# Ledger of designs, part 57: designed miniproteins, single chains, continued (5)

Each design is a single chain, and the fold is of that chain. pLDDT is the mean over its residues in the fold that is shown.

## One batch from the design tools (miniprotein)

Design m18095
Fold by ESMFold2-Fast:
Structure m18095 (fold): chain A 116 residues (1-116)
Amino acid sequence: SLEEELEKAIEELDRAIRENASEEKIEEIVKRLIEIAKKAAEEKDLSLLVRAIGAIQTALPLLSREKQEEFAKEVIEIIEKSPEIPPEVIQGLADTLESLGLDEEAARFRELLAKQ
């Protein structure tokens, strides 16, 4: 199930962080979390989508700037198709991106927040 795929990806992310795994390993997990988020959005499973986004947000600081920009762009596209996402989730993403110096990406998330 999609929930089992999410739980497995979160467990792998927690282990990767604990074991100080390679950036390549974190990137692999984030790619899986993004695919899970896309499917959750298609199924209108808001709870699963929010959990997947939270896991992606946790992993973003551990990636290269290039991958942070790439994945932030994919997440914004998912959120634009899912207007039911709580404002606090979008705010948290914007704050995380701003803390990483990704001001342009943070501004795009804040624009989504303003349109809710």
Scores: mean pLDDT 86

Design m18096
Fold by ESMFold2-Fast:
Parts: structure tokens; C-alpha cells; sequence
Structure m18096 (fold): chain A 84 residues (1-84)
């Protein structure tokens, strides 16, 4: 929870590498934390880490289901706005 909140703040500040680190820490505490998965995937996408993004996207689909892909797309759009 604390790591998820920090990861979100870092992502909104454009600190995508730091956001990845804190999102990974949040997932170490709770691997079912969908919000941490969203932040991690969005940050990896913006950083251009295509292979890592692909692996994490597959895990997100297994965990959250295809119905929640829109939430991940929204996180990516939010991260891209910060990057711009």
C-alpha cells in the first residue's frame, strides 16, 4: 500500500524508473495488487521496455482478466501525458 502510493506519485512526476522499483516492491507484498501492476506496466511502456512490458501485460491478463485491460490502457495514457 505505501509502496503503491509512492509508485503512483513517482509516475505522476515522470520518474518512471523509480515508479517501476516501488511498484515491484508493492507486488512483493501483494502480488494481487492490480494498481501496482497498472503502474509497473504503464511505466515500462513509457520507458520503451517492450519485452518486460509484454511479460507483465500477460501476467496482468491472467490476474485481472481481459475486461480490465481498459484500466491498464488508461494508466498508459496517464503516463504518456506526464512524459509529454
Amino acid sequence: SKYTEEARKLMLQGKFEDAVEYAEKALQEDPNNVEAWRILAASLYVLGKAKEFSEYFAQFLELAGPERVGELIEAIQEALKVKA
Scores: mean pLDDT 82

Design m18097
Fold by ESMFold2-Fast:
Structure m18097 (fold): chain A 82 residues (1-82)
Amino acid sequence: MEELRRKVIEEIRKVYNLALEKGDEEVAQLADELYRVVSETDLTPEQLEEILKLVEKARQALENGDFETAKKYLEEAIELAR
């Protein structure tokens, strides 16, 4: 459980740093919000796995310069986490 949560947090941190490097404040803000929710909420393993998938997709979108798709995946992850 804790290892999966740690992996999710690490991926969120990578997205946050990448967004800052690319100058997209909106994506960085969404990643920070998701970080807070994941850190403060008692999430199930299934929720953590789904969030991880969405964050990985957001990171791939950012690497491709697709900021709108990255925002969408982060918004979906936040909604899934409540």
Scores: mean pLDDT 84

Design m18098
Fold by ESMFold2-Fast:
Structure m18098 (fold): chain A 97 residues (1-97)
Amino acid sequence: SAETEEAVARLKELIAQLARETGAEDQGAEVVAFLDRMVELGISAEQLEKIIGYLELILREFEVTPEDLVKAFYVAVIAADNDLSEQEVLELWRLAG
């Protein structure tokens, strides 16, 4: 759908910008490949918007290093799948090491 295409484009741009700013191009490429596979498997626009929101939350609250970029994406995906609160996401990030 147009909504899915828009959400994918926004998420890819966010990932690409972060990868460029941190020198995490390999990690950024890994995250984009994972995202492309999720899109092929039929992820909804609603789920993508949740992932974007959780990723923005993590990036706002924590300093995400290049090595943590893949972890940040997976935490955002888990949070979106389980509809976690902001507090639960912050706790999950701290526990993830």
Scores: mean pLDDT 81

Design m18099
Fold by ESMFold2-Fast:
Structure m18099 (fold): chain A 96 residues (1-96)
Amino acid sequence: DPAALKKKLELAEKAAEEARREARLLDMSEEEQERVARGARLRVLLDSDPEEEKKIQEQFDQQVRDAALRQGLAGPDDSLEQYLEALGAAIRARNA
């Protein structure tokens, strides 16, 4: 089904973009950013196990929380969204 393939490719590219953005927020190297983006794209394309994808996402979410807490940008009771916003704001301030 060409429509299903196109949708899968679009989801793969979106996953790659999101993974690259999150890697930048964690101050990962350019090489690490491209590696995680490639991994995210391949997992979508290869129809990986949803449970394994959930575990990977939970690990990445925990890394974001740990980074924000380590930098003093967010509290332990803050949402993941607040952690991402705080990290993004700090990165923008540092690069301004």
Scores: mean pLDDT 67

Design m18100
Fold by ESMFold2-Fast:
Structure m18100 (fold): chain A 81 residues (1-81)
Amino acid sequence: STKAIALMFRGLAHEVEGDLEGALKAYEEALEIEPNDADTWTQLGKVYEKLGELEKAREYYEKALELDPSNELAKKNLEKL
C-alpha cells in the first residue's frame, strides 16, 4: 500500500540521519501493513545488524528470503553474518 511504502522510505530517511530507533519504528509499522514485503524485512535486518543484534538480523534476513528467495541483499547480508 501507499502508506506502507511511505513508512519504508521514512525508515530509510531515519537510517541516513543515524536514527536507528526511528528507522526500526517506521519499518515495523510498514510490516504491520504489508507483512510480506521482503525488502522491508531486509531493511529491518540491516538495522539490527548495525545495532549488533546479529541473531535478530539473521532471523529477519531469513524471513525476507522465505518471502523472496531472489532477494540479493538479504542473501548477501545473511552470508556475511
Scores: mean pLDDT 87

Design m18101
Fold by ESMFold2-Fast:
Structure m18101 (fold): chain A 69 residues (1-69)
Amino acid sequence: SEEEKKKFLEKELELAEKDVEKYPNEKMKKKLEEAKKLFESGKDLDEAMKLLIEISIEVALELIKEWLS
């Protein structure tokens, strides 16, 4: 249901905000802001989820980069 999707997205947005704050990157910040706008508008919840997945990938890449340094 849309209600379940919104609850899930809200939780994922909170986690993404913490990740972006801990590993600041302009690309991730822009994706987070776009995901928040989509969530607030209630439009394209699937696109909001896609952006959150992309943020997770970017965070993983930053962690790998730091680990290899």
Scores: mean pLDDT 80

Design m18103
Fold by ESMFold2-Fast:
Structure m18103 (fold): chain A 57 residues (1-57)
Amino acid sequence: MPLPSLKAQKAAGDAILEEGEVNEKGIEKAVEAARKTPGVSEEDVEAVEEALRRERA
């Protein structure tokens, strides 16, 4: 399975820390943060969303 880039992982992690929990709102914020990060592809954004949803599930 492809792993998200380190840039995408960092942006998503920072957003989850701000929310305080890996809930639906936190996942949406993490995906948005990754999407706004320069050099992050749409595939990286999808990988971030999948990883966070699997972590919550």
Scores: mean pLDDT 74

Design m18104
Fold by ESMFold2-Fast:
Structure m18104 (fold): chain A 61 residues (1-61)
Amino acid sequence: SSKIPSPLGFSFENVVASPELVQAVVNGDWDEVEKMGYEVLVNGKRSKEIKAGDLVTLVKK
């Protein structure tokens, strides 16, 4: 079993993953993700306040 699952659960919708986007997501830099033109949804709501167990979805604007 995997001991290191993503605690947030990432979902990409209508997104082509660029190296910059992947790096920002890996670093947890949600401000950079939004500056790149993606909307960050936490449990289906627009937010940058992320807690353990939250579902995070990235949607291209």
Scores: mean pLDDT 65

Design m18105
Fold by ESMFold2-Fast:
Structure m18105 (fold): chain A 69 residues (1-69)
Amino acid sequence: SHGEELIARLDAAPSAEEAGELARELLEEAIERLRAEGAAQEELDAIEERREELLERAEEVARRYWEAR
């Protein structure tokens, strides 16, 4: 599954900081893919309003995951 592939990529990161950066980049790619695939404008607007919060949370979760494994 896509989730299993994501976990494998995070596990392969050389550090917690790089795992966080990878998660940020993957979330940014996912947002752009939603835009390209024609997601509703209201959903895209909601994501943009919370963009930095979402990216920071993704970094934190990925770093914690990497350190806990």
Scores: mean pLDDT 82

Design m18106
Fold by ESMFold2-Fast:
Order: sequence, then C-alpha cells, then structure tokens
Structure m18106 (fold): chain A 80 residues (1-80)
Amino acid sequence: HMLTDEELRAAVEEIKKLSKEERLKFMRDLVQRIVDASESEEEARAQFLRFVKLLVDEGVITPEELQELARIFAEELAKR
C-alpha cells in the first residue's frame, strides 16, 4: 500500500505532538513501514524523499534527526 500525501501529512502532524524519544521511534517505525510496503527500491526511495520533504518543509526535523532517518532508511533497504 503506497502511503498517500494525506497519510504522510497526518504522520508529520503526529510527530509534532510527540516527545523527542517518542518521535524517533515513530519516525523509525514509519520508515520501516515505507520500505516494507514498497514494491520496489525506487518506490521506497520516492516515498522516503516525500516524507523527508514534508518534515523539512514543516520545520519539524533537525539536521541530526534527518541524518539518523537517512541511516535508518539505508539499513532497512539493505535488509530487503
């Protein structure tokens, strides 16, 4: 199931409500879901980039959190 823009926007709104520790877990779980739900590496990458763009545009992610998310995404893709 491809995550829609509305589903990604809803996820960003939930992240805004969470503590630092909770938001990292939520973002990790969402990245896992993106990779697992994607039919191809290209689809997973496209969904991940869309998610990252929303986080950056909404100002809810730090550069350190962005680097950690990119690392998590690369690890989950490698397990696939």
Scores: mean pLDDT 79

Design m18107
Fold by ESMFold2-Fast:
Structure m18107 (fold): chain A 87 residues (1-87)
Amino acid sequence: VLKELQELDEKASELAQKAIETGSLEDAEKAKEVFEELAKLVRENLEELAKELAEKYGLSEEEVKELIEKGIEDAKAQLEELIKKVK
């Protein structure tokens, strides 16, 4: 799961960077699609991810879950703003 999440995160970041550089709506929409796939996978595996990340970063599982959900919301907002700017 973590390996797949890392690959999707890298792909989403690359597509978002391309959209910023090119002003391409197509690249921005692709970044959003990859991010939505990533967010779905994260939520489906939230308990396992929270345990692994809590151990790695010395946080509680509850704190990690809150950070993950906030991260998803923040990333969605950033991608929506990117799509608006490249239109």
Scores: mean pLDDT 75

Design m18108
Fold by ESMFold2-Fast:
Structure m18108 (fold): chain A 93 residues (1-93)
Amino acid sequence: SAEEALERLEEALERAREALERGDKEELLRALEEGIRELLELIKAGEYSAAIERGEELAELAREAEAKFKDLEFGIMEGIVGILIGLGKLLGE
């Protein structure tokens, strides 16, 4: 459900923040991947405003992750940004 997807996305965002602080690269990547899956479920459910707001937070965390772990190639940030641009065009914003 949309409510469950939002709760799981919020949990994934918190796990990503904690992993980033600890320097836990593997947990950070897992949390970011989980976050994008839940973001897509929000979009599928038509929860575009929530998807944009939480997607921006997820994109920021992915950007910080790439800055901290320069040896990691993250397609996640590019994927999230693409989703947000697509939603912006769909909503006329």
Scores: mean pLDDT 76

Design m18109
Fold by ESMFold2-Fast:
Structure m18109 (fold): chain A 66 residues (1-66)
Amino acid sequence: DKLVELYRELLALQDADGTIAIQDAVDVLEKFGFDRGKASALLREVQDADGTVSLADALQVALSLL
C-alpha cells in the first residue's frame, strides 16, 4: 500500500524528537506522486520555527493532497 510505504519513509526521516526537516518531507511526498508545489506550501503552513514538521502534520498534509 502506497500510504503504508509513505508512512515508513517519513518515520525513517524523523529526528530523535520526532520532527522531519521540511525539505526531506517535500522530497518524500514528491517521490510518492504528490505535487511538490502544493506539498511545499502546505508543509510550510505547519512548520515550526526551525523549519521542521511533525510526522503527524506531514501525514495530514499527504491526506489533504489525496
Scores: mean pLDDT 81

Design m18110
Fold by ESMFold2-Fast:
Structure m18110 (fold): chain A 72 residues (1-72)
Amino acid sequence: VIELLEKAKEAVEKGDLETALELLEKAYRQAVIENAPQEVLDLIAEAARAAREGDAEKALEYLEKAIEKAKE
């Protein structure tokens, strides 16, 4: 999951929100398979929502929070 989230963050930083969204959707599916905490799932979902809305700043904020929580 962390690798997918870090790749999504890189995509957002490059302005590629379409690729970021695809990576976030893959990260969400992987997090569900791994039985990640609900907080991690919620943060990934919020990052994906921000990416869909074209809000790169919010997408980065939620991505950074998701990565930090996924490391715990």
Scores: mean pLDDT 83

Design m18111
Fold by ESMFold2-Fast:
Structure m18111 (fold): chain A 108 residues (1-108)
Amino acid sequence: GEAEELIKKAKAAKTGEEAVEIAKKALELAKKATTAEEALAAAEAAILAAEAALKLSKDVELAIKAAELALEAAREALKKAGDDLEELLRAIALVLDAIGLLIEAESL
């Protein structure tokens, strides 16, 4: 699906700017997701994009922005996963991952 293509793009990203654009697209997919599984896949793409931004960016603001987008995507997944314990735990893990990336970005 579109989330799987964004995951591939995040892993192949060459710049922090490219990673931020992937994170933005992943957040939009998470918002449009009609199922928890779609939102979780989109949030995973956003997390990978934020990791890429942190690794590739020489600009702290780009790394922070990507982490903030990933956190919003993870929150969308959490909102959509409320009825299933496995999906809820996966969404919580993604929220915690995004918070960790934001803390790391702010520490650069």
Scores: mean pLDDT 86

Design m18112
Fold by ESMFold2-Fast:
Structure m18112 (fold): chain A 77 residues (1-77)
Amino acid sequence: MNPQEYLEKGKKLLEEGNYSEAIDYYLEAIRLDPNNAQAYLNLGRAYKKMGKTELAEKYFQKALEIDPNNEEAKKEL
């Protein structure tokens, strides 16, 4: 499975409310592609839905470090 496939599976799990499983898929995407800003953005969103706001903000900041023009990550901060 490539990083894009992990992102797609994570997104489906997030939509289903399986936040912990979605996080595992996003972490695998990051392991395969550590510069994937979208994976960090989605990881932050999953933690935010779980009520882990401080951890979510950390990952939104990481997404912006990788892609400073990521408007979605900027809106989350």
Scores: mean pLDDT 84

Design m18113
Fold by ESMFold2-Fast:
Parts: C-alpha cells; structure tokens; sequence
Structure m18113 (fold): chain A 76 residues (1-76)
C-alpha cells in the first residue's frame, strides 16, 4: 500500500525533525549528544534514500531501518 509508505515516511521525517530540535538545545557536555547526532544523521540518510527509491520493497526496508534509528534516538 503506497499510502502506508507515504504515512510512514511523514511520521519518520517528523521523528527526525523533533530529535534535531532537541539536539540543538542539548548542553555541549551532555553525554547523549554524540550518539543522538549519529542516529539522526543515519536516519536522515536512510530517509533520503527511501525518497529517491522507486522500488516499494526497498522503500519499506529503508523506512523500517530509519524508524528503528528514530526509536533509539527517542529512547536516549
């Protein structure tokens, strides 16, 4: 279902945006900062690949991986 993939893309993009906002407000000495930066960057790269992909199976896999990275970021 293409609509499902579009909704998942929108939700994971929102998750990255929220985590970027929190990252920008963290103190420089916060031990979570480097890990959060890494997770946000990796999730964004997967999202960019999913947007560029014309293959629904590849898009689903990339979005699933990005969703897991956003979940890890949120748990920090």
Amino acid sequence: DELELEIRLALVQMGVAVNKLYLSRLPEDDPRKEELEKLVKEAQELIDKAIASKDPEERRRLLEEAEELVKKATAL
Scores: mean pLDDT 86

Design m18114
Fold by ESMFold2-Fast:
Structure m18114 (fold): chain A 60 residues (1-60)
Amino acid sequence: SPLVEPLLKAGEAALKRGEYDIAIAAFESALSLDPNNERAKQLLAEAYRKKGEFEKAEEL
C-alpha cells in the first residue's frame, strides 16, 4: 500500500520525539495495511520497548 511508507516515517518521527502512543498508532496502522511488513513489526516492538511494554514487544 502507498500509505505504509508515510505511516512508518510518521511513526519514526513520533518515536524520536518520545511520542510513543502516536508512534504505536502509526506502526499499528501500517501493519493493518501490510501485516507481513517486517519493518513495521520491528518499529512497533521498539515503540513498545521505549514505552516499557516489554511483553507486547515480545509478542511481535
Scores: mean pLDDT 86

Design m18115
Fold by ESMFold2-Fast:
Structure m18115 (fold): chain A 74 residues (1-74)
Amino acid sequence: MEELEKEVKELEEQLKKNPDDAWLHIRLARVYLKLGEPEKALEYIDKALEIRPDDPAVRQLAETLKEEIEKLKQ
């Protein structure tokens, strides 16, 4: 639990330096999903897709994470 919280802090600091990094948004989404915060995870996924809508790797990971969030809410 503490390790995931540290990872969030670390990624947020990196994101402050590079707010348009779609991969940092995807990484934050994954960590928030592991923390049981699916709404926050979804927010970061949507931001990643907005930054890199044409990147097939970003799109694939975003859809996978959205499916995982949907399963957790059901």
Scores: mean pLDDT 80

Design m18116
Fold by ESMFold2-Fast:
Structure m18116 (fold): chain A 89 residues (1-89)
Amino acid sequence: SEKEAMHEVVFLGSTVGTARMYLFIGKKTNAPQSEIKKQIDKLKDKIDELLEKVKELMPTLSPKNQEYAKKVIAQVKADMAAIDAEVAA
């Protein structure tokens, strides 16, 4: 349903927010780089799974919710690229 699809869109955004927060705290507390990378890699797998699910559900959304979901996907991709750059530094 559209409600279920929108829950997935919101959950996708929330999961990326969690990855950003984990990276921020990890860096501020001088957590080992290997631990940060392992946790981010797990979250990437989950984010990729959610991205594919949102794409599959896209045709079930109203045009306005499709526009919103596309913006969330673009933001998630940008945020993940930024997270990757910070982990590599």
Scores: mean pLDDT 83

Design m18118
Fold by ESMFold2-Fast:
Structure m18118 (fold): chain A 98 residues (1-98)
Amino acid sequence: SLTDRLADRIIAILKEEREKVKGKHPSVAAELDRIIERVRQLKAEGKTAQELLDEVMREIGEGLRAHADDPEARKILLEVGGKVTEAYDALVAEQAAA
């Protein structure tokens, strides 16, 4: 399903970013681990791709608020949010072309 493909793509993005930041920004790595687990839960609950995207973006927004005074952490979370949105747009376009 589109939800399964999106969930797997988001988990891959988050895991890659988590590995890059785990040494320098352990608090951001912990936030990414939390979002990965939430994505797994939403996938298991049969949520739509839009609901999955909306929840992930909400969680990233919470992370941005938690790291309001950390510009490096905020930059990482914003870049992750951009990659998640790009993945959603690409998968929706691919499904529409099929």
Scores: mean pLDDT 86

Design m18119
Fold by ESMFold2-Fast:
Structure m18119 (fold): chain A 79 residues (1-79)
Amino acid sequence: SYSDLLDKFMKLSKEEQKKLVKEAAKKAGKDLSDEEIEGIIEFLKKAYNGEPIKSFEEDVGLSFEEYKPVITKLYDLLS
């Protein structure tokens, strides 16, 4: 399940999380800054912990349409 994949991701080091998100972005055809990559990680951490989440644009600074392909590729890499 996606929850199991997210649990797997959250057990990685910060450095491994950044590397994996960067690889997912490349596979999704996106060139993301380090700040955007860290924003994605923080957003996923909030979701995982059940913390209140604003929109993708408010919490991460990017559109959902840009992030949806990256998250899809991230879960592919964790499978």
Scores: mean pLDDT 77

Design m18120
Fold by ESMFold2-Fast:
Structure m18120 (fold): chain A 66 residues (1-66)
Amino acid sequence: MGRVVARGLSPATATGVALRGIGEGGKAEVHVGDDIEVTVTGLSPDEARAIARAAERGGGEATVEL
């Protein structure tokens, strides 16, 4: 079961990451501070990697935990 922590996100990228995580049956938690962070849990390893790549393509930073 995979987890992704994505940071340094724009509002558009954060929304996309969170919605994709929920759509794959995961749980998404969004934190808005000096930057936007999204944590997605309950993912398959393949979907965790795909979400991390989407966050990175959006200019963010992502960490995958399997």
Scores: mean pLDDT 81

Design m18121
Fold by ESMFold2-Fast:
Structure m18121 (fold): chain A 66 residues (1-66)
Amino acid sequence: SPEEIAAAVREALAQARPGDTVTVESKDLGVAASIARYLADKLGVTAVPVVNPELGDGVRVTITPA
């Protein structure tokens, strides 16, 4: 949902640092890829889109520090 996407992006913006790896999971690859590209461009992170059908309408962001 737009609200879940906004929450995931907000969390990543607050927590991630340049050089970190951010994994973005969604049931929709296009959604995951769009969020990953946005975060890579804005934060200088390595962003990896992943399809996870178990999330339903949710989006999960996982930050791995450099």
Scores: mean pLDDT 81

Design m18122
Fold by ESMFold2-Fast:
Structure m18122 (fold): chain A 60 residues (1-60)
Amino acid sequence: VPEQEINDAMALILHGVALLLKSKGEYDEAIELLRKGAEIASPELAAELEEEVKKLEAEK
């Protein structure tokens, strides 16, 4: 199994938890999880996670 597929799956789990934290108003924790996901994700998925970080930072 390609390591990147496992890393992308982990990044998506972190993204889901981050969205849950956002719904609780925990923006700083959500942003940290999205950043961790972006570090391990494929470049395409990392770019999407980085856009979500920018969006959350604008909503603080």
Scores: mean pLDDT 80

Design m18123
Fold by ESMFold2-Fast:
Structure m18123 (fold): chain A 90 residues (1-90)
Amino acid sequence: MDKSYIVAGNPDGVALVSGLLSGAFGLKVQGEPEELGDGLVAQLLGSGEAPFTAIGVRVDNATGRVEIKEKRGIEDREEAIELAVELARE
């Protein structure tokens, strides 16, 4: 499994997925969610070292529908952040 995870999405979705990764898989939450603009935030979890998994989360608060997309094995942290944001915007 990858050493680090970057979760991007709306704050509620990022909190949900970060809670699952921390609680179920024992991954450390690194600091506070970073604001990316356009109502999106990103949270780092794990060691902070490559390889990275990028996770994009969308939550429809009116329906409660959650959509999660991921890509694994990303060597560059900046690429992982960009991919997580793109996955959250899809």
Scores: mean pLDDT 80

Design m18124
Fold by ESMFold2-Fast:
Structure m18124 (fold): chain A 84 residues (1-84)
Amino acid sequence: MLAQIVEGAAAMEDPEIGEALLRMALSVALSEKDLDVAAVDEALLLALQSPNPAIREAAIAAARELVERGLASPALREALAAAE
């Protein structure tokens, strides 16, 4: 689901709407007590590869939070380092 939201946000004709939807989806997912770490990690890996810079900026912020929580996969940490 979250990866599909990233794909949908990137495909939006209005990039501001796509970016806002992604930011909200990531904020909600990261605020959940029972965080689906695998789904968030996969969605962030996809978002960090987006050609849309606003999508990448949102993904960088969320990925940093996941790294700080000690929940990021090695692949996500590597992708974040390459994106920064």
Scores: mean pLDDT 69

Design m18125
Fold by ESMFold2-Fast:
Structure m18125 (fold): chain A 76 residues (1-76)
Amino acid sequence: MSVEELRRLEEALLPEWVAELVAAGVPEEEARRLAERAAEARVEAARLKAAGDDERAAEVLRRAGEEIAAAIEAAR
């Protein structure tokens, strides 16, 4: 999958990611922001991997995952 193909896939799946976060208790406005940032992080990680920078790609994904986990925990 190319970076451009991933970007299009993330755009198409954005409503599903927002719905999942809302179902987990995250407010819709915050869920949308988190889903958008996570999508951007996955696209950026794909660019970094394409450039051979797997360590930075992993760090970008880790930060996005931590932000989502914190929001879900706060919604409890």
Scores: mean pLDDT 82

Design m18126
Fold by ESMFold2-Fast:
Structure m18126 (fold): chain A 99 residues (1-99)
Amino acid sequence: MDLDSEEFQKEIDEALLLMAVGVANIAASRDPKLAEVLKAVEEEARKAGLSEKAILAAQALTFFGVDNEGLRAVASKILSEEELKKALELAEEGQKKLA
């Protein structure tokens, strides 16, 4: 039986995003500065009216880096162009706070 390849790929992309956020949260449980930055990114994303997926993408990109090609590719498939741009901006500001 054929898997719906479009539906299956979407589920994979969403699972990859959730795993990335999971890793970021585990790291934040051991790093109070990272935890504070990820919380600030979440709060700013919610104020900007971003979807839950865009909030998760912003947090993951903050931890792994805005230049992470794999996460950028996943986020670009899940998010609108406008949400992706805003998530990248928030993640870049988060990265500056971690430096």
Scores: mean pLDDT 82

Design m18127
Fold by ESMFold2-Fast:
Structure m18127 (fold): chain A 66 residues (1-66)
Amino acid sequence: MSREQVYQQAVALAESLLLQGKSEEEVIEEVKKYLKRQLPDASEEEVEKWAKEAVEEAKRRIAERG
């Protein structure tokens, strides 16, 4: 998958976990695990940044739908 496709799947995962009632901290950790699995060559800093950005995007999508 392209990096864009992986990121979009990370956002979808974050949205699903937030809707399940997981805390933002738990969602960030699960998204980090997902990104590290899909992009094993990515740096820890990149994974953390993308995970936080994916969670913020998921929160934005949920807010815009409510």
Scores: mean pLDDT 82

Design m18128
Fold by ESMFold2-Fast:
Structure m18128 (fold): chain A 89 residues (1-89)
Amino acid sequence: MAAGREAAESFVRAAREAAERAVRLAREDIERGRELLREVRAGARGFAEGLLADPESAEAAREALARVEETVREAEREIEAIEREREEA
């Protein structure tokens, strides 16, 4: 359980950092930012499946996956806002 929670928290932190980087990258290149966000989402799915297979870490994995999904959705909205703002400029 403890190892699973530590891995889940580390995963959430890494995903948040990657999502923030994707948003920063999108300000310079929207396509690159979106591409990085897609990679974050794909990585999240793979990592979560591994942890969900272990009953001891399944709960922490579900919580971490939900937090990562929320982070990705927020980053997607921020990138969409940047794109719309550029289209109006």
Scores: mean pLDDT 78

Design m18129
Fold by ESMFold2-Fast:
Structure m18129 (fold): chain A 66 residues (1-66)
Amino acid sequence: SSEQERELFELNLKFHTAIDNGDLKEAEQILKELEELREKLSGRLQQLAQAIVDEGRKLLAEAKAK
């Protein structure tokens, strides 16, 4: 649904904002919310959410290593 697509978009933006601000605890919590949302989605939207989660995990690991 467009509501789920909007929620995915908003969580993704919030995640990147937290990473950019160095708020790693906030980023970790948002990533968990993205993972939970992914499990509730289906089809193409779930595939998009999976890609967002995979990229988010990489970005969070890189940010923690800095």
Scores: mean pLDDT 87

Design m18130
Fold by ESMFold2-Fast:
Structure m18130 (fold): chain A 50 residues (1-50)
Amino acid sequence: SLQDEAVEYGKELLRAGKNSADIALELGKRFKLSPEDTATALRTALRESA
């Protein structure tokens, strides 16, 4: 799903050293997610990358 793809891309950006604000902007722009779905994808990427 787009949500799962956004989570995986978010994890890649975290590994590349991007900050949360830049990741949220990239996810919203690339996947055309709502602000709520973008926040959920970023939160999931952070949780799963710990």
Scores: mean pLDDT 84

